# Designed miniproteins, single chains, continued (2): the designs that were tried, part 22

Each design is a single chain, and the fold is of that chain. pLDDT is the mean over its residues in the fold that is shown.

## One batch from the design tools (miniprotein)

Design m4738
Fold by ESMFold2-Fast:
Structure m4738 (fold): chain A 66 residues (1-66)
Amino acid sequence: STEERARLLTEFGRAAKAGDYAAARRAADQLVSLGADPELVERLLAAAEKGDLEAVDRYGTRVLLS
């Protein structure tokens, strides 16, 4: 659901901000399990690991739309 995807994206963003990339990856895996585009989720995770917050916002929006 959109609500579950939004929750996981919030969890992902919080983990990424904290530098907890293990937690961010767990949230990303759950997004894929809910039907999010794996390619977009991989780009979102890569952007977060690079600290590119603008790219995180762009790919996060695309994940919600997928």
Scores: mean pLDDT 82

Design m4739
Fold by ESMFold2-Fast:
Structure m4739 (fold): chain A 92 residues (1-92)
Amino acid sequence: SELEEALLRLMLELTEAALRGAEEGLSAEEIRERLYAIVDRHVAANPLVTPEEEASARRFVDSAVAAYEETPREEFIELLRKLIEEARKALE
């Protein structure tokens, strides 16, 4: 559905930003800050975003940051690259 595609595109943007942050060697806090800024911008730009969809996006950010803190950097980068590839295929 169009709603599912919009959420998947947001998650793809968040995942790509997390990958860039990890490749740059940023701290978990710096990655969290960048990802929350993306969510905030998306919510501000789209008045049709529900509180439940915003909460889902923020939960995704929190999970990604937790994974970054708990996973060796190279494994985290590899995982994100696979998620990006899968998300792009789902948007075809």
Scores: mean pLDDT 83

Design m4740
Fold by ESMFold2-Fast:
Structure m4740 (fold): chain A 67 residues (1-67)
Amino acid sequence: HMDEVIEKIEKMDYREGFSLLIAEVQRLLKEGKMDEAIEFLKKVREKSKDPKLQELTDLMIEFLKRR
């Protein structure tokens, strides 16, 4: 579940949270679930209090929306 992954990222340090974030986005993109990948990134951004993760999610959302 998306919410379960978000909860894990919120409790991790930046490095671990980054790795899990990238892995989940890559999984969704390989499955052709672009809209779900964008939604996942938006939810991580809303729930995360880490400014570096917020910046990363913003960059990834912009990149995916370019299509």
Scores: mean pLDDT 77

Design m4741
Fold by ESMFold2-Fast:
Structure m4741 (fold): chain A 107 residues (1-107)
Amino acid sequence: NPEDLALERLEALLSEPDPATLRELEERLKSLIEAVKRVAQQKGYTDLLELLDKLVEEGYSPGEIARELLKYMEEKGINDEVLRNLLERIIFLDRVRRRLREAIAAA
């Protein structure tokens, strides 16, 4: 899976703090949020889409957005493997992004 290979590579790159890697992570997170929106639209999860748009407008981080959406899915009994996988990847990448940002700021 190309995304899983990219995740492993980005985690390895955390050992070498680089602003270019941070920008790549931010673009990947943006693309994953758009993928979540697309899947939710295609499957008619209107309330989840409304929650996503609200959290984005309120300035929540991608990881915070993904956690709130996963919580909503659990509370509403939404069993969607594609959405769950996307949201879990967002949480992981946002953690790497935050650590990389901190490492760059400390350098």
Scores: mean pLDDT 81

Design m4742
Fold by ESMFold2-Fast:
Structure m4742 (fold): chain A 95 residues (1-95)
Amino acid sequence: KSPEERVKEAVRDLVETLEDFIARNPDTSEEIKEQVERLKEAVENDASLEELKELLERLKRLLEEERERSTDPYIKQSLDALVQAVDYIIELIEK
């Protein structure tokens, strides 16, 4: 598959993982919930890689802030994994 299609598939997989995380952690900030929905809508509407990158960069910042506010070590570990997943997709877009 093309590099662009690979990025879009990775974003779709990330959205599913984030939706699962939010379902398991309903106290997740509304800003993260809104950003995940924006990212989902963007990939479904065939948004540009530039737009997806901007949404991913904002999502990463929100996830890092959520990690710092969390007192639960398991939630912190899950958020660290999500941040790494977002970084990986951003790197794919930049290549």
Scores: mean pLDDT 86

Design m4743
Fold by ESMFold2-Fast:
Structure m4743 (fold): chain A 90 residues (1-90)
Amino acid sequence: DEEGKKAEELGKKGLEAGKAGDGKTGGRLAALGGSLASKSKNKEDSIKGGKLALEGGLAAVKSSKTTEGVTSGTGGALSGIGGIIQGGGK
């Protein structure tokens, strides 16, 4: 599942960037990962990608000192939740 694989990759990169103190990049990557997780045709990939996006988004919020970084991180976390919910429905 291409969307699930990309979601996992982007979620991991987002989490790494967020933990490294780049909340803006971490949040943006997490948001993209969560969006792709929601588009995944595979239940497990959708849930896994969504969880990674949620963790990445939360890390971005925690590490960010800017409104833009917090907004991006929040968007990433919400996209991750969407991926988890949509995966649960498959």
Scores: mean pLDDT 75

Design m4744
Fold by ESMFold2-Fast:
Structure m4744 (fold): chain A 77 residues (1-77)
Amino acid sequence: SAEIRAQIERLLALIERRAPMHVINDQLAALVALLRKNPADSELLKTVQAALRQAQALPSWDEQRRLLAETLRSLLG
């Protein structure tokens, strides 16, 4: 949907400018909330949630930003 695309694009812009991880995580929570509204997005929701959990296990914020950016870009096609 247009709302999901716009939220992913906002997240990518935040990551590209090296925004603090708490800001990125707040916007990821907003994306998760959007994906939860429609059952058709359940596969995208699982992908985003898995990437978020994996990123939070990484030892550096730059590694977390990189993994999240790669995942989000894959969702845009």
Scores: mean pLDDT 84

Design m4745
Fold by ESMFold2-Fast:
Structure m4745 (fold): chain A 109 residues (1-109)
Amino acid sequence: SEEEINFLLKFIDELKKNKKLLELLSEKLTEEDIDEVLKELDLEHVRDTVLKLLELIKNKKYDEFFELLRKLIEEKELLPIKAFLAVIKELAAENDEIGKLLQEIVNST
């Protein structure tokens, strides 16, 4: 939907400004966390794209990470982005610092 695309674009812009959250995600995100969420959401068919997002963020290739997110939104390939956000939300529930920073982004979006 147009509202969903507009939300994701604002969210990405706010995430791009939050270097501390990006560093914590690069340190704390795992392939196991992704596989758990993909199975739970029945989104295993987007695994390769979600793993590419993980690879870019773990290697601190933030410009390439945001370029891929923008391309996915432009192509309306929203399922990998939704899966990746679900992984971040699950991590935020287990990590108070990530949860606080994610809440700041959501409040700004």
Scores: mean pLDDT 85

Design m4746
Fold by ESMFold2-Fast:
Structure m4746 (fold): chain A 98 residues (1-98)
Amino acid sequence: SKKEKELQIEITTSMALMALAVGKLIASEEALPLLEEARELVLELERAALAGDVEEARRLAERAKAVLDEAVKIDPRLEGAAKAVEKALENLLEIAEK
């Protein structure tokens, strides 16, 4: 159970990171720093979730969403990638709360 939960957190984090990587392939130069900031927040969120700190994981997810919303305002082509990251983070938080 605990090992399966940790594996699911890691898989869901990888899905978020893959969506960010796809975003980086198409992103404007102005949006790239925001995608890198979102990546760092996702990695911190994984660490918090694995530690069982659900409140910190939620706070980091909200920060990542805010950064992605800014990236989409700069480069609207990133909307699909941002939504994919947000969905992965929602799934990760549901797993972390179990």
Scores: mean pLDDT 90

Design m4747
Fold by ESMFold2-Fast:
Structure m4747 (fold): chain A 91 residues (1-91)
Amino acid sequence: MTLKLTIAQLKVDVAKVSEEALEKVFALRKELGLPQLPEAAVFAILSLEGELSEEEREQIEKMRELGEKNFELVGTTTVTLTPEQLAAALA
């Protein structure tokens, strides 16, 4: 479960299609009062993919607009998704 959630984050991170949005997403979760857990990061990233409800997406979007230029919580996406975890998932 946790590994599968980190893979979703990796997809966005590796693709870097929405790197700017990813940065803002991590900032918004901090404003939402969410923990630095993968759950918070994945939740925000899933919202970007449209996996979440429109309510969640709208919430993330509005907070993303406010967001910050700091994404210290990015560790949940990159740090939590170590190369070993990625290799294990691919294997």
Scores: mean pLDDT 41

Design m4748
Fold by ESMFold2-Fast:
Structure m4748 (fold): chain A 62 residues (1-62)
Amino acid sequence: MEKDKLINELIELVKELAKKLGYTDEQIEAMINYVKEQAKKAKSIEDLKEMIERVKKFLESI
């Protein structure tokens, strides 16, 4: 699977989580930019999957 697909999935999950936590649109954009940069620096597909799984668990907890 393409790395870009996992990065996009991660971004959508972070956006959903941030909205549920009450962040402003401007704050959400800043968070997305940061997450996108960190995801691009991921050493492997497995690292990206771990990031996605962590965000999913946070979403389930709220």
Scores: mean pLDDT 78

Design m4749
Fold by ESMFold2-Fast:
Structure m4749 (fold): chain A 80 residues (1-80)
Amino acid sequence: RKEKVELILKNGAALTAVSALIALNASNEEIAKVAKKLAEKGAEVAEKMAEAAEAGDWEKLEEILIETSNKLRKLSEEIA
């Protein structure tokens, strides 16, 4: 199970790093804002998912996925 947690953290870190680089280097301000928010939320979600996976709490993992989907929808509404 710890191997799954490690994969979640590594993938989350990679996505966060790429999003942060886009935020810093994007010529379009709107794209930079989206990338920055994705970097911040990506790190937070990865940490919560890792904790739930370590606990074996599949219900919590489902809650995190639903909450993340709702947050992405809200972000789309604010930026689009």
Scores: mean pLDDT 66

Design m4750
Fold by ESMFold2-Fast:
Structure m4750 (fold): chain A 73 residues (1-73)
Amino acid sequence: SKSDILARLDALNAQVQALLAQETDPEVIRQLTLLQFRLIGAYTDALIGSEEEAQKRLEELEADFQAIQAQAA
């Protein structure tokens, strides 16, 4: 549902912000910053666009965030 997508986007945004607050590696900061711009697109789709496109973007963003976290370790 739209409310589920928005809740998951909010959770992901909070995780990205928390990691950015602690991160000192410029390359990891750059990747997280790019993910933040992509989150804007996913929020836009969830709020005023296609729910299907929002779901797809959310799943891609969650997977990419996990990869960035693994790289940061």
Scores: mean pLDDT 86

Design m4751
Fold by ESMFold2-Fast:
Structure m4751 (fold): chain A 55 residues (1-55)
Amino acid sequence: VLSSLTPEQRAELEAFLERHPAPSERELAALADRLGLTPQQVRAAMAELAAQRKA
């Protein structure tokens, strides 16, 4: 759901994923709280972002 994220939120997710390739649920929840998203939204956005980085 990257289309629902601001460029700022997307950049933060990219940086986070670079540092945490396999983040725990706790880490995802902390990031979600910081960005004003749900943990589910963060997880979905990370999956989409990873797919886009391949293309």
Scores: mean pLDDT 74

Design m4752
Fold by ESMFold2-Fast:
Structure m4752 (fold): chain A 87 residues (1-87)
Amino acid sequence: DKGWASASLRRLSDDEFELVSEARAVGSEETLEEAEAKALEEAGRLVRALEAEHGPLELVSREVTYEKDEEKKESSVKEVLRLRAAG
């Protein structure tokens, strides 16, 4: 598999976190959908772990960047989530 997916979590304060998920998919017409699914899977794992420790999270902001190279049949997705513990 020439694709990859990763997610990382950074604590910004006692109750605020930044989650960055990235994925790349290669070799099919569905590469954008594949990259999105992989990024969501990795982000979901970190969100579930964080909610287990801190309780319900509020979504403060969400930014998504998409890149598609049709010649190479490659797509990538980067998502940045700002999350806050709801008290």
Scores: mean pLDDT 79

Design m4753
Fold by ESMFold2-Fast:
Structure m4753 (fold): chain A 81 residues (1-81)
Amino acid sequence: MKEKIIEEAEKEMYSLVTSEEQKKFVDTAVLNLRSQADRLSEDDLITMIKLNTKSLLLKNGLSSAEADQRAQEIAERLEKV
């Protein structure tokens, strides 16, 4: 279950990548999620993904409000996995 959430999160985050720096950020975030997956509930895992996705969207030049909304939309999709 958690591995599928991480796989879908990785795909979602990579779809937002526009630079090599952002790709490295996503690679690091995914490694961190996998390393912590056994210690986290699915809700906590999705919360961490939402936080990382918001950070990526802010790096893409979105406002805090827009980044929050887009990250929430991704989190809601992952809850259905």
Scores: mean pLDDT 83

Design m4754
Fold by ESMFold2-Fast:
Structure m4754 (fold): chain A 81 residues (1-81)
Amino acid sequence: MSAEELVREFYEELARAVEAGASAAELARLATKRLQEIEANPEATPEQVLLARTEVQHLRRLAEEGVALPADHVVRVPELV
């Protein structure tokens, strides 16, 4: 699987999990697993890794702060121009 496909799958899986009512803690766990797959891919760019790390850090903070995610929480794939 290409690094671009891993980044896309990362955001798509997070979006599906949000729609399924996953907690911030569950999202952080899923995001961490996907980040490890992106970091392990030798084709991954520093920018792709940074984007995934930023999302993981954000989700971990929400989980640590005990913030309930709204049902309409938007996970957006950044436009990589």
Scores: mean pLDDT 71

Design m4755
Fold by ESMFold2-Fast:
Structure m4755 (fold): chain A 82 residues (1-82)
Amino acid sequence: MPSPIEKLLELLKKAREAALNGDVKTLEEYIKEIIELVKKEKASKEVEDLVDKAIMALVHGIMTNDLARADEIVERLMKKLE
């Protein structure tokens, strides 16, 4: 079975791909799944903090049309979850 961290990393990867494709609806669906998973698994404050930063970076990237910067931030945060 994949660990909760592996599930979070996979969902973050899918959220990144949706953001890069401009698929806001799919991105919103993955964000909801990420939030639900973090809540269900009672993730540590450190993991919750990193996930919140990743979500905010993706949302900001879409709003500012700076997806390259958003993707770089999310990649850096995902490496801290490993």
Scores: mean pLDDT 77

Design m4756
Fold by ESMFold2-Fast:
Structure m4756 (fold): chain A 74 residues (1-74)
Amino acid sequence: PSEAELDDEVMVALVDIYYAIGKNDLKRGDIEGAKETIEMLKKLKEQARANGYTRAAEHAEESIKKLEEDLKKL
């Protein structure tokens, strides 16, 4: 893989880590922590788009959407 492909894969892993943190925050009732995690994911999405990391940007968007939907149900 190219360096850019590896960087996209690394950013996908970071998105997945933050998504897991956000899911855990919601399970614990940490609404503020979950909101902070959503903001981190939004920043990662912006950075991914700026660098052309399509997979990471798509993963961030879906993760944000899922966390926001779960947050609305609380």
Scores: mean pLDDT 84

Design m4757
Fold by ESMFold2-Fast:
Structure m4757 (fold): chain A 58 residues (1-58)
Amino acid sequence: SDDQIVDAILSSLETFAKTLPKEEFEELAKLYLNWVRSFLPDKYEEFKKRVDEILKRS
């Protein structure tokens, strides 16, 4: 389901936030935000909130 795809992306981003340099993580997060906006637009607002939380923690 779309929820499973979003959850999988968020889990990957949580791992990347811990392992990648901040600048590389920010670029990766931007790519996934653009992808979700394009392919899963109904999930974009919630996905963006979760990504913003990860970015604030990084």
Scores: mean pLDDT 84

Design m4758
Fold by ESMFold2-Fast:
Structure m4758 (fold): chain A 102 residues (1-102)
Amino acid sequence: DIEKLKKELEKLPEEEKKKLLNKEILRLEIELGVLEIERAVLVTVARRLLGLPPLEEALEDEEELRILREASEELAREYEELLEKIKELEKKIEELKKLKKE
């Protein structure tokens, strides 16, 4: 809850605010990286199920989702849930970076 974090930051000395924001941003960026790896794994599994060769370059979301749907509706669902989590983390990171600039 970014609103609670913002209220906590207002009560802290300036040095502690910067440390807390930097730590939280780093934590979320690491979490985002883990989700991007999970995304790549889902695409790799789907391609393998379809008998396709390993992917050398990342595809666009629309193409990845098409491949997942062809392989398994369950994998496609997991991918969609993963994309929503990635989107929420990206939004939180952006909001924290804006707070750091204030």
Scores: mean pLDDT 80

Design m4759
Fold by ESMFold2-Fast:
Structure m4759 (fold): chain A 88 residues (1-88)
Amino acid sequence: GEEARELAEKARELAKEGKGKEGGRLAAEAAQLALRDGDGEAAALAGEAGNLASKAGYDKGDRKGMLAGIGGALAGMGAAFEAGAERG
């Protein structure tokens, strides 16, 4: 169950290095794993990593990195919402 959290942290580290495209891709992957596991905390971390990756891409003029980061952020938000909807 920790794989999603580990990927989200790695995505955040890549974003800090200015690697928005790679960070955004890993953030999206972390969000998918968090959704599979029902881990809302991991989903939130993936969303944060995607937002950081988007900013890194924007700051460097990397349009693909910015869009990948946006995708990761949205995937993380969606996964967190779905995890919060579970009541059974």
Scores: mean pLDDT 81

Design m4760
Fold by ESMFold2-Fast:
Order: sequence, then structure tokens, then C-alpha cells
Structure m4760 (fold): chain A 101 residues (1-101)
Amino acid sequence: EELEKRLEELVEEAIELADRIAEASDDPEIRLRAGILEGLIRIAYGVYLLTKDLLFLAEQLKRLAEELVRLAEEIGDEELVRRGRELIRRLEALIEELKAS
């Protein structure tokens, strides 16, 4: 399995989730928090590109995805909550594979 490609897909999905949360809310605080989380995702990916540490990226992405789920819950968007929980589940599976290898 191409673990790197799977993780890169999850990074892209996390960024898209952050963007959709920002678009779904008229609250400037929610939009700012979503933007900060997107920035942190991009920084974690940048660190991964330098270090090639897949486990670090996956674990950081999971923590950031958990914060995105919290934002989706605050705005009451059930679809975005479900999307975020799906992302966390996929990250947990990938982290388990990485720790076993």
C-alpha cells in the first residue's frame, strides 16, 4: 500500500474541510479559527516534506482534524461533523499501520 499517497489525500481532505467550515459560517471567529487550522495543517505537511516523518504528520493531522470536528459541531453542520469524523477514522487506521511497520 502507498501510505504516503493515502496521507497526502488526507491532508487535502483536511484542508478542504477547513475551507468548508469557514464558508459555512458568518462568524468571524469561526472563520479565523478554521483558517488557523488550515495553516497548521500546511505547516505540518511542510515539516513532513523536510523530515519524511509520516507518523508525525499523521498524528498532527489527527489532532487538527479533531479541532475541525469541534468547529463543525459549534456551527451545527452535521455533514461537516460526519466528514471530519470519517477523516479521523481514516487517520487512526493509517497511524495503526505506520506503528506496525
Scores: mean pLDDT 88

Design m4761
Fold by ESMFold2-Fast:
Structure m4761 (fold): chain A 80 residues (1-80)
Amino acid sequence: SLFDELKDILEQFAKRVIEHLKKTTDPEEIEKLLQDFEKTVEEMLAIAESDPRLTPEQIAEFKAYAEELLKKVKEEADKI
């Protein structure tokens, strides 16, 4: 389903960002990784909200999921 595909894409992106965060100690790289991830989340939310194949309930669930992943990424960055 489109909903599962969007969640999978976002999860894979979050995983790559976290992996990169674990390999860098450069504050500028950390800030850029966070900014790029936040931008990607915003773009994916816009895509989900505009797609007629998704129900309002699925859009709300995807938004909550995206917010939880964003929180997780920010928490990992904060530990560096």
Scores: mean pLDDT 83

Design m4762
Fold by ESMFold2-Fast:
Structure m4762 (fold): chain A 72 residues (1-72)
Amino acid sequence: ALEESRDLEEALRLAERRAQQAVLTLVKQGKTDEATKLARRAQRGLARARAAGSIDEVVALAREVEAATAAA
């Protein structure tokens, strides 16, 4: 459905912004290596989720970003 496609794009956009904020927070804390690793992981995850067309993959990526930020 068109609504389903729109929801996926919205979820991807929000996940991308969340990842950017997490990376910036790590950089501000002086954790530059961790920030670089998170940025690369987020880019790969977003590409995978978009290719799969799956909101579940976006949710999984969001959880991974949150866990990585908490662990740093």
Scores: mean pLDDT 77

Design m4763
Fold by ESMFold2-Fast:
Structure m4763 (fold): chain A 63 residues (1-63)
Amino acid sequence: SDARRQQQVDRLIALARRDLPPADRAATLAQVRNASSPQQAMDILIGVFVDRGMDLIRRSVGL
């Protein structure tokens, strides 16, 4: 697999370990561990961060 992609995934994993709530972190890291490729792992991580951003927006408007 692309070594550069794996380095990007490793950096996103580090961010997930620092920034995600414990429950979301555990679930996300389990999905990443089971990913069949670095690209799939990246797609999972980006999706989780996008969803978290949308949740923060919903909370800010009282949803």
Scores: mean pLDDT 80

Design m4764
Fold by ESMFold2-Fast:
Structure m4764 (fold): chain A 84 residues (1-84)
Amino acid sequence: MEAVERAAETLRKLLAQAVSEETARDWGEGFRRHLERLRENPDAAIEAVRAAMDALAKYVEPEKQPIVRKAGDEVVALIREAAA
């Protein structure tokens, strides 16, 4: 549970650099609920992060897409660290 909370909070903070704080909060909260269902399957959680980042990239300007991708990469690293 703590690893899921940390991943969701990290995602929220990083996405706030590309989108509004309100949007980042909403996306972070939705992502947290999704990860809680997958907390015992890290591979599925990693796939969910990648799918979410691909979807979110469609809602930001091209210049901000690297921020969204970096947020996904950092959250994937946290999931892998928590699973090890």
Scores: mean pLDDT 74

Design m4765
Fold by ESMFold2-Fast:
Parts: sequence; structure tokens; C-alpha cells
Structure m4765 (fold): chain A 94 residues (1-94)
Amino acid sequence: SSMDTLLANIEEELKAGRVSSVVGLIQLALLEEPDEEKLRELLDGVVEVARKVASKEQLETIRKLLEEFRERNPERAELVEYLIEQLDEVIEEL
């Protein structure tokens, strides 16, 4: 599926240390996908990928970039806040 492909790409970019690419892929999905249910499923998938392969430093950088995105895109604030809260839980486990 397109979501499985996107999550696989996010995993590869994280493993390669390309944090800006990871954030760009998440931001593109948040801007272009109108289905909130699909977005929530994608964000849950991102959290699971992060738990498996991301470092604490990578997650802290992603968190900061997502906060900047939230300020520029208030219509997506709730979904971005949800993702940040889940990533904060992953950071605390590392």
C-alpha cells in the first residue's frame, strides 16, 4: 500500500540519519492527505518505526521540526501534537 511504502521510506531515511527527509515525508502526508483516519494510522506507524530504529537525538530533532510545522499549520495542530506526545513517550523509553 502507499502507506506501507511511505513508512518503509521513513524507516530507511531514519537509518541513514536523514532526519530532515523524515520530517519532510511526514509534513507532506499531513498537508496532502485529507482523510484524518488514514493520517492517524500513518502517525501510529511513524511512532512504531521510531521505537524500532530512531536514536534519542534523532527524535529530539524531529520533535523540534514538528513544533515549527505546527506553528505554521494550525489546522493540523491536533494531529501534530498527538505525534509529538507519542514521540515524547518513545524518548523517555530510550
Scores: mean pLDDT 87

Design m4766
Fold by ESMFold2-Fast:
Structure m4766 (fold): chain A 74 residues (1-74)
Amino acid sequence: MSELEKIKEELRKLIEELKEIIESNKSLTDAQRKELESMILFLEMLIRSATEASIEEMKKVAEAARKKIEELKK
């Protein structure tokens, strides 16, 4: 699998984790819910427009999303 395909797959997994959090966490504020929904939309857009030139951007966004998920699981 190419580096590009690996990072796209990582972003897809992060989208699924974020969707699960939105569905299962009843304590999310409206602001937090909108933030997570915006993050999902942004990740989906990155996957659709992904090129070799966007790998570094996608890696940074993946790291930010993963940190957000870890914070919400605490």
Scores: mean pLDDT 81

Design m4767
Fold by ESMFold2-Fast:
Structure m4767 (fold): chain A 80 residues (1-80)
Amino acid sequence: MRAELERLLAELERALAAGDLLEAERLFLEALKLGTPEDRARLRELGERLVRAATEALGLEAELPAALARLDGLLEQRFP
């Protein structure tokens, strides 16, 4: 499990660096399923990078605060 999570996080960082936002979203959701409360901060950092890149690519920068609030709500629900 831990090795699988670390592979997913490494792939997610590569997808983000490559600008492959659809793959990054898929990898983020898979990593979120395997994450523990100890991973919350790292998942939040990667999730913020994904959200910022996606809102910029779609021209939805005005939605960024709401998207970040939804990310924080998702992490709070997953890691209460």
Scores: mean pLDDT 83

Design m4768
Fold by ESMFold2-Fast:
Structure m4768 (fold): chain A 86 residues (1-86)
Amino acid sequence: GSLKEEALRLLEVAKKLAEKYVPEEKRDEILKLIEQAKKAVENEDFEKARDLLTEAYKLAVEAGAPTPLLVALNLALQSVQKILEQ
């Protein structure tokens, strides 16, 4: 698949991990950023997607999110960054 398809797949993985493993107090904030990043990727606004994913990653770290969520967010961010380098 394309880098766009890979980013969307990783965002779905991140959403599922955030729903299951992030404490309720921070879950809604992180899920909102993931959903906004997904919409930005779908609309091919990759600069906005990069900024939203960077914020989601920062909040996930601050919330003590599990490593699999941090990995999924970072891989989605890397996919978006590769698109921007083209």
Scores: mean pLDDT 89

Design m4769
Fold by ESMFold2-Fast:
Structure m4769 (fold): chain A 58 residues (1-58)
Amino acid sequence: SELERQELVGRIARVLRASPDPLAVSNREIAEAVGVSVATVSRTLKEMGITSKSQLLP
């Protein structure tokens, strides 16, 4: 659902913001931190129209 995708994107954004180098964080590292597969991370970002990690940063 869209709500579940939004919650996952919010969780991904928190992982990136907690990193000392957010733009260097791989989808694998995000997946490990969030507890989902790499495919789920990639699919969720694509479905939400997120083309760059900078879009999830302040």
Scores: mean pLDDT 79

Design m4770
Fold by ESMFold2-Fast:
Structure m4770 (fold): chain A 61 residues (1-61)
Amino acid sequence: MTVEENLVDKEMTVEELIEYVKKHLRKIPLTVRLFTSKEEAEAFVRKEIARGEQAFAFVIP
């Protein structure tokens, strides 16, 4: 939960997000989803991490 909170709280600019996705997409599977709720985003990331996957969630207000 703490690690997921840090990931969700670490807001990126669109440019930084694109760079991050490009870098990780080439090396390892990365799941990215858009959510309107921080709670939904955190639940998604937690579920993926528990499965041994990497995940990033972007929250839209």
Scores: mean pLDDT 59

Design m4771
Fold by ESMFold2-Fast:
Structure m4771 (fold): chain A 84 residues (1-84)
Amino acid sequence: KLSEEEIKEKTKEAFKEVDKDGDGKITEEELPELVKKLREKGVDINETLFKLLAKKYDKDGDGTLTLEELIEAVIEAAKRNGLM
């Protein structure tokens, strides 16, 4: 079982690995790589559910997500997958 703090830190690390350009955003096309990195770190979330939640938390509706929006999506996915 993972704490919310552990999920936040693992998400930050995975985000940094995916956001190689350092622009502070990733595209919806990059979400599968983010999920893969999270699973490698022990956050085994469902990719389909995560994609749906990420789109829901994309407050700008532009197909890009900030670290803050992704943390919210990962936490909700982790709760729904019983990881917390």
Scores: mean pLDDT 78

Design m4772
Fold by ESMFold2-Fast:
Formats: structure tokens, sequence, C-alpha cells
Structure m4772 (fold): chain A 70 residues (1-70)
């Protein structure tokens, strides 16, 4: 099934980083059968997710992965 696990891992990592007041976070997740490790700016990742949420009303795991890759 589609990528729901990746979305949960990304959300958990971002929430933890925000609680710890970190500027950067390393997120590990499995997407399309590949283990991906991304270093993301917490503020930029949150801003990208907010913009996607405004456009779509809800976020898929694919949307969350794309927000981190930017």
Amino acid sequence: MSDSEAGNEISAALIEALNDKKEKVTVKFTYKGKEIVVEADVKEAVKNLEKLSEKKGSLSAEDMVEALKK
C-alpha cells in the first residue's frame, strides 16, 4: 500500500525536532521500497508542508516526502 508509513515517520521526526527547538533534523524513512535519509531545515520543512496543506487541504505521504526533498 501507498507510503502511509513514510508520512508517519516524517511527522514524528518533525514534531520531535520542533519540541527540541532544533534548526535541522535528520529524517529516516522508507519510501517506495528504499530507505531514505534526509537532512532538512525544520523551519523550511514546516513552511513547505503548510503551503501544501493550504493548496490541498490534506497531505499525503508523497507530499510530505517532496516537502523534505526541497
Scores: mean pLDDT 71

